# Designs tried in a protein design run: designed miniproteins, single chains. Part 65

Each design is a single chain, and the fold is of that chain. pLDDT is the mean over its residues in the fold that is shown.

## One batch from the design tools (miniprotein)

Design m2249
Fold by ESMFold2-Fast:
Structure m2249 (fold): chain A 57 residues (1-57)
Amino acid sequence: EEEEIDRVVEELRKTYGLSDEQVAALRVSFRDLGVVDPETLKKVIENGRALVAELRA
């Protein structure tokens, strides 16, 4: 649900010090992926370093 996406994005923001623009981009990306389940969200958090590195490139 949207609340889970917001929670994951907020956790990534706190962990990596993301800007508001980067946070907005992540929200759009997560919504575009469609169905978000707890396993997928957990993998995203665990791989957050790779995702954040790609956004910074």
Scores: mean pLDDT 64

Design m2250
Fold by ESMFold2-Fast:
Structure m2250 (fold): chain A 84 residues (1-84)
Amino acid sequence: EAERREVIQDALRQINNVRKTEFTFEDDALDFLVDNIRADNTNSLEQLSRMVINDIVLFYKGKSKKITREDLEKIIPEIMARRF
């Protein structure tokens, strides 16, 4: 569980570095992502996390935002429907 949370946080750090942005997740938002981003192994989890988080960041036009669980509940179903 803690390891999965770390993978998601690492994906956000990588995307922020590449895009020169400063997005963060609230703890409840991270819990929501852990529950909704499921994969059979760490490599697949890293790939899926990068894909989903990249789409989240692209949804916002700003360079920084503290993303809440409520924000994710609105956008994750749309992202998942487009990807899966």
Scores: mean pLDDT 76

Design m2251
Fold by ESMFold2-Fast:
Structure m2251 (fold): chain A 92 residues (1-92)
Amino acid sequence: AEDRAEAEALRRAGELLLEAARRAGVSEEVLEEAREGLERMAEALRAGDWEKALEVEEELLPVLKEVYEAVLADPEAAAALRAGLAALAAEA
């Protein structure tokens, strides 16, 4: 099912981002908030509830921005994320 594949891809990409962010020194509180938001978005996608997925995305954007900015500021974390995302894309 397409929705299940999209949800799994989001979960995998989210895990890679959170691992990179942890390496960049993002707090466990922020990492947990991002992880919970990504899980809620994946659940909405799996259920085919695009309205709920968009709502969760809007709530999650400020947290993801903080996580992403921290990763981009750390060259090693950014390289690890880029490599992981490239590997994930090659599996598709």
Scores: mean pLDDT 79

Design m2252
Fold by ESMFold2-Fast:
Structure m2252 (fold): chain A 83 residues (1-83)
Amino acid sequence: MELIKKLLEIVDKLIRYAQLRGDEEALNTLKKIAEELVKMQKEKIFDPERLKKIVNTLKEIAERLGVPEDILKEIDELMKEIG
């Protein structure tokens, strides 16, 4: 699913920022989200409610990490695709 691939790309970008900041809490949360997204992709299960929660969590982490505006805009676009 294209949406899950885009989410995994965002998670990878955020992991790099969390590593640079030394934010172990963000790293642990992002790794768990990546595992969940990979499982959804493998099982071909789509849960819009859970995906919305994941995107909201990614946005909160991105804002906390001070990522560039282009990444924040990409997250906002993914939220619109879900609902």
Scores: mean pLDDT 83

Design m2253
Fold by ESMFold2-Fast:
Structure m2253 (fold): chain A 100 residues (1-100)
Amino acid sequence: SELARRAARDWVEGLREALEKRSPDGTITIEELVALAQELGLDPEEVEAKAREKSPDGTLTIDEALEILGDVLIDRYKKAGQEEFAEALREAVEEYLKES
């Protein structure tokens, strides 16, 4: 659906802007990412686990943070049976990461 693809792209862009505002040096801490996850209604425990796996030193790039939040949201929509939107989100995140 074009509407699903547009909504997914809008979500990725909005998330990028939110991450950049919190990360003027281009990095975000796991604690900051978990706080953002809570604001977005994502599972903070799942986000923290994925963040620690990707960056054991406790800091993430904006791209790494966006990938983690995207993965959690994609899994959520897949589990809810909204596979079309989950796939649109996956494509939007992948396009962003390839262009970064």
Scores: mean pLDDT 82

Design m2254
Fold by ESMFold2-Fast:
Structure m2254 (fold): chain A 86 residues (1-86)
Amino acid sequence: SAAIERLRALRREVEAAESIEEIEEIALEAVRLALDTLPDEKIPEVIGLELNLIGGFLDAKNLEEAKAAALAVIDELIALLEEEAK
């Protein structure tokens, strides 16, 4: 539950971010938190989301697109942690 609450806080930080660099730092913290929290069998799914995040940032042309990429990945990380919590 603490990890899910932290991911929700990071999601709010992405919404408030004023630069792509801030969004990248927040999103990478979310991925790291998920890797530290989820069991080993879920690591491939988290790595897939990290690759999607990197692709989203490379494709982003503005702040809004970078936020959309980060929010999508954080929402999927929250869903993975909620699934593990039942």
Scores: mean pLDDT 86

Design m2255
Fold by ESMFold2-Fast:
Structure m2255 (fold): chain A 111 residues (1-111)
Amino acid sequence: MKKEYEEFKKLYDEVKANASRLFAAIDAGDMEAARKALDELVENVQKMIEIAKKIAEQTNDESLKKLVEELQRDVEALRKATTPEQIREAVSRVLRKLDELLAKIEEIYKK
């Protein structure tokens, strides 16, 4: 479980960096760079979902299971986003859910 937490934190930092690059690319009108950053962000979030599922199963934490289900829905909405505005809104929702997941996982491992 501690290894999963450390891996989750590393991926969290990577996702924050991906989001920063994505928003910078959108602001610059570089849609090729934006797409690459978005694809990397989605891949890293999917890895975080798998780790969170494993933690939820090991801890039998119902609130963590619900957060994972909500994040999966937000990622599906992100995959369907086609405009810069839709991408920004969907990414913001994903980042908020990741913040909630990180806080919940930290609470589990701090005690």
Scores: mean pLDDT 85

Design m2256
Fold by ESMFold2-Fast:
Structure m2256 (fold): chain A 71 residues (1-71)
Amino acid sequence: SMTLSPALQEELAARVPELRALADRANAGDQAALDALYALMVELGRRIAEDTGDQQMLDQLREEEAQLAAM
C-alpha cells in the first residue's frame, strides 16, 4: 500500500487543470498540445515512481541506463 507524499498529492491536484486543458487542445487536433501533454505525463510518472519507492521499477531503469552507458 504505497501512498504519495502530501506534497506530491497537492502538486498533482494543482496540475489537473493544466492536464485537462492540454488534453482538450490535443483532442481538437493541436499537435503541440499533444507533445506537451506527453512530456508532462512522463515527468509526473517518473516523480510518482520516485515518490512511491517502486524499487523494482527503479532497479530496472538503472540497469537500462547502465547498459546504455556501456555502449
Scores: mean pLDDT 74

Design m2257
Fold by ESMFold2-Fast:
Formats: C-alpha cells, sequence, structure tokens
Structure m2257 (fold): chain A 114 residues (1-114)
C-alpha cells in the first residue's frame, strides 16, 4: 500500500506535467517535474519532509505564475492538484493511509478535469 500510493502520487504529477507540456506551458511542465522529483526523493528518504515542502512550494509558485499569465482557471486547477499531491505525501509519510488516499483521489480528479 505505501509503495503503491507513493508511485501513484508521482505518476499523477508526471501526467500533469505531460498535459501542461501538450498545452504549450513547457516552463510550468518543467516545474511540475521538479515537484515530482522532490516528492519521489522524500518518499525514498533522500530528502527531509521540510526540504521537500520548500522545493514543492517554490516549483508550485513557478508553475502557477507561468500558467496564470494565459489561463487563470488552469492555474487554479494546477495549484489545487499540487496542494492535494503534497498533502497525500505528508499523510503517507506520517502513516495516515486513509488521508493519503483521499488527497491522491482529489489530485487525480483535478488532473483529469484539465
Amino acid sequence: MRKELGEEIVETLLKLAEILESKGVSDAAKAVREVAKAVKDALEGKLSLPEAQLLVAENTKKAVDEISKKDSDLAEKVATALDHALAAVVALLRGDYEKAQEHLKKAKETVESI
């Protein structure tokens, strides 16, 4: 369960990056890939949770700022998806699998709505 949930969180973020790249927002797609890497490294114990949270916050801001220049609705959905993905990682690292699944579901639903 923990490994499978972690893999699904990373996969959801990479899918979001591919969607953004297909929409021509390549800088935002790159920032979301950096979020996916920070999440993966945190789940593998290569980054502390505070370090991962800082990297996620910085790259979320970069992605949202780039998208908001052209599409404010898309920027809001991307911010929502990234917030739920981070909440899922935090819950998963704390052993709260139910909360991790709830946030992952919301992140996936938000990405699928884009």
Scores: mean pLDDT 87

Design m2258
Fold by ESMFold2-Fast:
Structure m2258 (fold): chain A 85 residues (1-85)
Amino acid sequence: SIEKEMEKILKELEKILTPEEVDAFRQLLNTLIDAIKNGDKEAAEAALEGLRAFYERVKGRLTPEQQKKLDEIFKKVEELIKKAL
């Protein structure tokens, strides 16, 4: 399920991000998925923009190995979004 995939992604993020950052990511991802399911294009675009901003901000603070892990996680998120659309 999409919820099960989200939990796996969040657990991987817990290894490289702070609890506050993980919670922020969870909120944005939930908002995006709910918006897509409800056909709310404006909310979906806003949540996707928030995820991109989160990625850029966090990536700059990480080691190269952690950045690689975050890149892999975001590719999984993109695939999840494609399946939901």
Scores: mean pLDDT 79

Design m2259
Fold by ESMFold2-Fast:
Structure m2259 (fold): chain A 96 residues (1-96)
Amino acid sequence: SSLQQQVQQQIQQLERDTEELKEEIRRLAEEYKAGKGLTPEERGERVKRLALERGLDEDDAERIGRYVRDGDIEKALEVLEESRQRRIQELQQQLQ
């Protein structure tokens, strides 16, 4: 049905948005290791803003930004992956 097609398109967009955000977090982590680019606080704020623009809720976006600021990239990516899985499950439940 049209609902199934809409949900599938939303999941594909969510996966693209998540992958782009993961790449941006990894890029900022590499810049941090090289001693280049933004300050820790600026990196955290940038990632938080990008997460919000890609439809993450405010609590998840804040946690990701805080972990990126603190250099805890593994935890930032973990929160992003948990958010992705939760949002996909919510979209799939609309098909029931």
Scores: mean pLDDT 82

Design m2260
Fold by ESMFold2-Fast:
Structure m2260 (fold): chain A 69 residues (1-69)
Amino acid sequence: AALPSEEEREELVDKFYSELWEEYAKKLKEKKYPNSKEEPSAADIGEYFLSLSEEEKEEIKEKLKSLFE
């Protein structure tokens, strides 16, 4: 059941992932399309998320975890 505090947490999580998605879209563009006018697709950004190092994934989890504390 959705509680007010859980709704707030969901909004914070959505905002966190939205900002992270935009950051990673920029990083992916610089890495994969540095001299191209082509923008990364949603699928490309998703694949980039999955390709992150263990350290990067742990940092994301820690940041996300802090939103629930």
Scores: mean pLDDT 69

Design m2261
Fold by ESMFold2-Fast:
Structure m2261 (fold): chain A 71 residues (1-71)
Amino acid sequence: MKAKVTVTGPPGVAYPAGQAIKDELEKLGIEVELTIIPSSGPLKITVEIDGKKIVASTVPEALEKVKEYLK
């Protein structure tokens, strides 16, 4: 299973958030294609998995939504 993860936000927040999501999804056996887009706006996380698009504003929210989808 492969997921495309795009994280947009300030570099100091977006890079740690992207790495955390990648690490947690890889623990679930999901291959992650991670893209970080530096911006001055609020943190935005988009996960695309099996044609499903999940949007979140925090790492815990993104992970909860992905786990709910995988049930």
Scores: mean pLDDT 83

Design m2262
Fold by ESMFold2-Fast:
Structure m2262 (fold): chain A 90 residues (1-90)
Amino acid sequence: MKLYVLRVSDDPEAAVRRAVELARETGAEIAVYSRSEAIVRKVAEAVPLLAVSPLMLTDFPFPQLAGTFEQVLQRLRELYPDAEIVVVDI
């Protein structure tokens, strides 16, 4: 599978557009790395997420991973060793 890790700084609309575009690819999964709860929630409304990080939100329906961006990437590689991991900066 392809796992797209969206590293999102401050543009929720760009994050949603990119997530929707990438989610249309067959066998693609989306993970989000953002320090903004608003960005995480907007992307989660648009596409199902394999994981979100680094925020630990209460009452959130998708898996959550804590840590730095590099720690999260390493954890994703350990959980999904056969995945092609592609980082997308937004």
Scores: mean pLDDT 80

Design m2263
Fold by ESMFold2-Fast:
Structure m2263 (fold): chain A 103 residues (1-103)
Amino acid sequence: MPSLGERLQAVGREFVAQGLFDGENQSPWELLVRSLFPDLSREQAEALGLLALDAYTGTVNPETVARALSLLSIEEIVEALRALGFSEETIERVVRLAREVLS
């Protein structure tokens, strides 16, 4: 299976090649989220993209989680992170932070 980083680069190259990536207002993580969940709003895709970046770098922060929770349920966030290929350990860390933000 290609790594998450390889999938991210492949999606970025594809969107650039098709002229869909403007380089100014879209992150590669937002584009990957939109490719997997085309029915999401731009705000939802941006919030999930930021959360995915934090999860990938191991620096998941409460502000990023709080933003995602303002737009999406915990169940939708878990589904998105799983579809992106994050480990169950990483998903559990995000869910723990989400519970702390909501408490």
Scores: mean pLDDT 72

Design m2264
Fold by ESMFold2-Fast:
Structure m2264 (fold): chain A 72 residues (1-72)
Amino acid sequence: SMEELLERAQRILDELGEAMKKLSPEEQAETKKRLGAILARLRQAVLDRDLAALEEAIRELEKLLEEVKKKV
C-alpha cells in the first residue's frame, strides 16, 4: 500500500539523515542535492498516486543510503 511505502521511505530518510552527519561538508552538500531531486520525484509520485513511481523513488533513496554508508 502507499502508506506502507511512505513508512518505508521515512525510515530510509531517518537513517540517511544520521549517516549524512558523518560525511564531510562537501559530501553532505552533494548528497543533499541528490536527496532533493529524489524527494521531488517521491512527492510527485504521491500526488499522482503512482505506486510504481513511488517504488522507484524509494529504490533511489535506498541506493543513496547504501552509497553514503559505504563512504563512512
Scores: mean pLDDT 86

Design m2265
Fold by ESMFold2-Fast:
Structure m2265 (fold): chain A 90 residues (1-90)
Amino acid sequence: MKFDFFPVPGLDVKAVRKALEKLGIPADTPVIFASSKEDAEKLAKELEEKGQDVLVVAPIRLEGTRDSVTLTLYALYKGKEVEVTVTEPV
């Protein structure tokens, strides 16, 4: 499956909240999902040029085992970047 081309809805919400807390970003900051790290970097640049204060998030890795799913997100905000990893039991 090409899960790395799409946000995983259930896991993305939890991982996005962790990214916001880790970066110290206000919870009311708009979030935009990109399909890849490259798309996230392009979107962040365009939004910065427009003076918009938004968090851009992209899935960069999705790994499944029999007992768990691990999602790694790339988050970009005003030149700050962080990776957030969320593991959920199956």
Scores: mean pLDDT 67

Design m2266
Fold by ESMFold2-Fast:
Structure m2266 (fold): chain A 71 residues (1-71)
Amino acid sequence: MELQELMAWLGRQDTHDDEEGREANARHARRLMEAIEITSVRREGDRLHLTVRVRVGDEWREFEVELVLPP
């Protein structure tokens, strides 16, 4: 594939389209996260406590998620 053809194709996929070399797992998780809304965020040092709402069918369900941030 020529470089010009590749650049034109990427431009047609929108600027936010993922052109990074991500794994299939990451893309699947990303699509799942598009159905997730963060309703509450609390930070304790390097730890984040999130309350998220996940779209399941026509309803939103709430879950609590804890993330550890690198220093």
Scores: mean pLDDT 58

Design m2267
Fold by ESMFold2-Fast:
Structure m2267 (fold): chain A 86 residues (1-86)
Amino acid sequence: PIEFPPVEAETVRELLEEVASEDNRVATAAEVVLLLEAPYFSEEAKETLVEATASPDPRVREAALAALRALSPELAEEGERRAAAA
């Protein structure tokens, strides 16, 4: 089978920064890219998403939670717990 290179934590951090953009077009595009790339995330990238659910920016929290829900229910639950505590 063809193996795609994993999406690195650094790339996920850049996308989350774009989600926090004041430009709604940039933020929306970053949200879509996070969802589309979610199946290819490295373990470090997934940890970065879970950490992002504690972000002070509500849009960043929602984007991270949406990506975690696309990945697995267990990761989504962890993210929801962190968001509730933030």
Scores: mean pLDDT 78

Design m2268
Fold by ESMFold2-Fast:
Structure m2268 (fold): chain A 98 residues (1-98)
Amino acid sequence: DEAREEALAVFGESPERREVIEAAVRLYEALKEGAPEEEIKELEREAKKALLRALIRTSPRERVVEFARSLGFSDEEIERILALDDEAIERLIERIEK
């Protein structure tokens, strides 16, 4: 896909940006092809996880801590979020979507 190659060339200079672009392109292609709803849900989850990891890595620590506390996370859970623990990121998505 030309758009994917161009996006990676312009924006994919960091692992975080590359992960987001790859996840977004996979979701876009699946939507374009009319993929099954369960596949779309899985790709949406992966795109959300990639986006949150990128935001956590590129945001000031105090802002990430404040945001997570506002969602009711404990200090121990916030440290896991900052460490980009997969289960912690999934719990973060669940609380954001409520």
Scores: mean pLDDT 78

Design m2269
Fold by ESMFold2-Fast:
Structure m2269 (fold): chain A 88 residues (1-88)
Amino acid sequence: SGSQQRQQQIDQLLTQFSQEMTLVRDTGDIQAAKQRVQQIGQQTGSQAFTQLALQGLDTVAKNRDQPSDVQMKIESDELGKLYELLSS
């Protein structure tokens, strides 16, 4: 159904974004991650998605020196914001 296809698309986008946050956390290479997120955003046609995702990458990058549990909570919170946007 259309609802299942939409949920699959949302899950794929969130999985891709989660991978980009992990790369930023591990490597600090935010510019490469931003370029890939911009490309994903162009495919979705959503400026709101792109803006939130880029802000999420900035938040992850700024918190790379925090304990791992804090970093995981930040990543979870950013995924939640994108899920809320894509589900509304």
Scores: mean pLDDT 84

Design m2270
Fold by ESMFold2-Fast:
Structure m2270 (fold): chain A 93 residues (1-93)
Amino acid sequence: SLTDRLRQIAEEESRRAVELADQAAEKFKKLGHPEVAEIVRAAGAAMRHLDTARDAVELMQKALEKAPESVKPILQEMLDEARRVAEAVDAIR
């Protein structure tokens, strides 16, 4: 059905967002920002479950507020991805 296909797309987007969050978290840890890395990982974990996709948006906004200016552009891209996942989830509810 169309609903099943939309759910599959949302699940694929969620999985992609989790992978990107894990990669970003490792980079932030190597750059000396373990506190930002932990928030990004928590956001990735929230994106893993469709029911918690909106929580990922809030966590990414929190990471942006705490982040140094040099890493804000990549965190903004992560926030935009989290918003896409949340919107896809909302579309199938």
Scores: mean pLDDT 73

Design m2271
Fold by ESMFold2-Fast:
Structure m2271 (fold): chain A 94 residues (1-94)
Amino acid sequence: SPLEQEALRELKRAIELFEEALKTGDPSLVEEAVKEMEKAIKLLRKIGKNASQEVIDAAERAIELGRQVAEKFGNEKLRKAADKLENIVKEIKK
């Protein structure tokens, strides 16, 4: 669906930014990645149980990398965003 394609784009962008932040140590990338993750969270709430496995897989990867970035840079806002996304994914998978 168009909402799934949008959510997938935002999750993939967050993943790319997290991978780059981990590779380069550049904390400026973290703010953009958090914003993309928050956008994806809003869309996933609208999509709900209709989320495809591709979207779920991307969300789980974003959670994994987001937690690593949050720990590396001490970013509590990102840790909270990852927790919110994980809770949404758990609700979708029920």
Scores: mean pLDDT 88

Design m2272
Fold by ESMFold2-Fast:
Structure m2272 (fold): chain A 63 residues (1-63)
Amino acid sequence: MEIARELSERYGIPLQTARDLVEGARRHLGADASDEEVLEEAGRAAEVALRTKDAGRAAARAL
């Protein structure tokens, strides 16, 4: 929850979109990844999603 909120504020994206990106990052890195690693990976996914304008969930999952 905290990570998604930080992502939402940092990238100016809706909280629901930030939550999808965080879930995508957790799946990519694994549940054992630290919150900081998840935030960094989700941040990269957010930048990619903003650049490509693909479907939000599809872009986050594709990370």
Scores: mean pLDDT 70

Design m2273
Fold by ESMFold2-Fast:
Structure m2273 (fold): chain A 88 residues (1-88)
Amino acid sequence: MAEELLRKLEEMLREVAGAGEEELEEFRRKVEELIRRASERAGLAPAEVLRALLLAFEGALLARRGEPQERIDELAAQVRPIAERMAA
């Protein structure tokens, strides 16, 4: 599951940001570090961290497209529990 979620994130970065392979490689390194920290500090599985990142990117896309704030808030609500676990 984690590999599929990472693939979706890379796909979104290619489509939205026009990210090249070099930028995607740097992104992969940063995601690996985030997963490591989240696992060590909050016991979060890689799939949970990647799902939160996907929701955050989806929210950013909706904001860029001028979608209603309520739609963005729904995605933020799904990310908040994971962020709270990392902060604890």
Scores: mean pLDDT 71

Design m2274
Fold by ESMFold2-Fast:
Structure m2274 (fold): chain A 70 residues (1-70)
Amino acid sequence: SYEELIEQYKKDLANVDKEIAEVRERLKSAEQAGDEETGALYHTVLGLLEAAKSFLEMQIKELERKLEEE
């Protein structure tokens, strides 16, 4: 059902938010240490996680709209 899919995406979103917070702290530590290679990797990972977050937020909104129209 849409309700089950919304609940799953909300759990996925909560996990992505936790990963973003952790990666941001690791990126900050790498930048403070002058580790450009590790910093570049974490910048890439952050970009992918932010894209995943945006996708999940859009999917939740779309499914919630469909559920309200039933």
Scores: mean pLDDT 87

Design m2275
Fold by ESMFold2-Fast:
Structure m2275 (fold): chain A 98 residues (1-98)
Amino acid sequence: ADALVDEMLAKQMALLEKAGASEEQRKSLEKLMELLRELLKDPNVAEVARIVHTQGAAAVTDELNEKAEEEAKKRVEELMKKLGLKSEEELIEYVEKL
């Protein structure tokens, strides 16, 4: 698991607990973070996330951003293809059913 994703998840979970969030809201966030971990397995996507977190979005070069977008799109398309999903809406429904 990526340390950045784990830190973000822990921080969001702590905020939800302070706000009195439901068990269902916490489970939904965990599922979204699992999907984000899959995207961050790509080195270009992970590097963009690291730069945004440490330096802000403006510090990401256009070349790196384009590479990260292409790889993220390919990974989402591959995941959808493996699951037989036809649209982003069907992917969201699949994640909600997990």
Scores: mean pLDDT 67

Design m2276
Fold by ESMFold2-Fast:
Structure m2276 (fold): chain A 104 residues (1-104)
Amino acid sequence: SLAEEAVKLMEKALEAFRNGDVEKARKYAQEASELMRKLAEESPDPRVQRAALGIAGVADAASQGKATPEALELMVQGARALAEGKVDEAISLITKALELIESQ
């Protein structure tokens, strides 16, 4: 699914950041953002749309070098929750990630 593919890209982005490969991390984050925006467009559920767009926002910040490792870990957790249908958990995790980015 689009959510599962995005999770794998986000995991690769986090691993690249941990390894100091900022360019590769930004590329994977950008690709994950694009998949999440597509998921939001295709989903009729407003809560799924909110979660997916929130994840895309964190991924966009990561692609611009504006995300902390904690925000990236929350992004991966939120995307996994969304892939598992745990929409409220995904929204909660992503809200926390966005707050961390705003405090940068």
Scores: mean pLDDT 84

Design m2277
Fold by ESMFold2-Fast:
Structure m2277 (fold): chain A 96 residues (1-96)
Amino acid sequence: MAEEELKKAYSEGSNELSEEALEFRRKYVKEMTPKSLKRREELEKAKEQGELAYLEKLKEMLEEKIEEAEFFGDEEMLEALRESLEQVEKQIEELK
């Protein structure tokens, strides 16, 4: 429901820029599988750099997923992602 209204509002609000943003997000969702694999590899590399680097990379990935879930109005996914983000942020603060 909110998804259709958001897409329409974006399309009406800033023309070319709104359409570009919508296309970017649709492309991102369609490419989730290869991006998921790439993110897994990036997390593995971050682990080699240390615990803090790993957690900061996790935070970045969670923030990206939150933006997607928020755009599509996926409240269940948003809640789960925000909980994960809070846990990761606490661990980062403990390490600093």
Scores: mean pLDDT 66

Design m2278
Fold by ESMFold2-Fast:
Structure m2278 (fold): chain A 103 residues (1-103)
Amino acid sequence: MEEVEKAAEEARKKIDEAMKLSPDQRIKLVNETAKELMEVARKEVEKLQSDIEKAQELAKNGYTEEAKKRIEQAKKDLERVGELARETLSYAGEAIKKAQEEK
């Protein structure tokens, strides 16, 4: 989670710096920044899905309470990754829209 949160903050900072660039350069940098964040988010989702599978294995072996706790935490983290990705993509979209309006 910390890596995704840090990546989202860094992405927002890069998008803010891109506002000083020409429209074409801004669109390119913002798209590259969004792509980088989505890659970090994808890796975290894969990790969280793996954590859920391991927790399900614990439940099969009788560790039901521990499994429930791990699954609940992973679900909460998955929602947070989705939220950060949506917020960053929205911010990137607004920056691109503004660049397109400047011609």
Scores: mean pLDDT 86

Design m2279
Fold by ESMFold2-Fast:
Structure m2279 (fold): chain A 60 residues (1-60)
Amino acid sequence: DKAEREARFLEISARNSNFLGDGLKKQGDATGSETLRKQGEQSYEEGKRNEARAAALRAA
């Protein structure tokens, strides 16, 4: 119950991080900015981390 609510929060946070990552990656690719590409990659990694944490909470 509480773990499920926490998992849902983490899933929302992951979705937000992936959305930000998509935007930064697109801008980096369009402008040739290595900084924006790396920021997009970091946002994707944050999203993956939150998704993995949510999955672990649901699987427990």
Scores: mean pLDDT 84

Design m2280
Fold by ESMFold2-Fast:
Structure m2280 (fold): chain A 104 residues (1-104)
Amino acid sequence: DPREIARLIRELAEELEKKGIKIDPLTYEAIRALEEGRYEEAIRLAEALGDSQNIVGRIVILAARARTANPEERQVLADIVRALAESAGMVELGERLAELILNA
C-alpha cells in the first residue's frame, strides 16, 4: 500500500526533524508523489535532493523501485531500507517499512 509506506517514511522524516536534522521540503514532495502512486516522479524528486546522507530520499527511491521489482529484488530493497532506518536509530520503523516493501 503506497499510502501506508508513505505514512511511515513521513514518520521517519518527522522523527529526524525532532532530532535537529533539517529535512528539505522537496523530500515531503517526493513522499507525496509516492503516496499518490506517482513512482517515477517520486524517484526524480528524491534524486534531485543530491545528498548521499539523505536517508529519507533514499528510502523513497527504494520503496518506488519495489513497485516494479520481482520478489528477489524486493527482498534486497527491503534489507537496504531496514539498514538505512537502523543507521538513523529507527529499528522498529525500518522493520515495518521493510515488511511493506517486501509485500509491494
Scores: mean pLDDT 82

Design m2281
Fold by ESMFold2-Fast:
Structure m2281 (fold): chain A 82 residues (1-82)
Amino acid sequence: MKFELILPNGEVVTVEAENVEETVEKVVEVLKKEYPELSDEEAEKLKEHLIKHFKEKNVKEGDVIKLDLDTFYEQSLGLLSL
């Protein structure tokens, strides 16, 4: 699956992998780079929540997901509080 991440500066970063787990791992690496306050432990917890979320959405092979990274990060912080 593929994600097009819109960075806070308007740049688009594409992340792609064979499965949801690897794609989410790459997305979280971009989040850690853009938001250095995100700890490794918080990033790991976030990966687990995002993998579950995208699997529940039944994302198909070849689907492209576009995300505004700043909005996504704010929503992701809500998941970490659970």
Scores: mean pLDDT 73

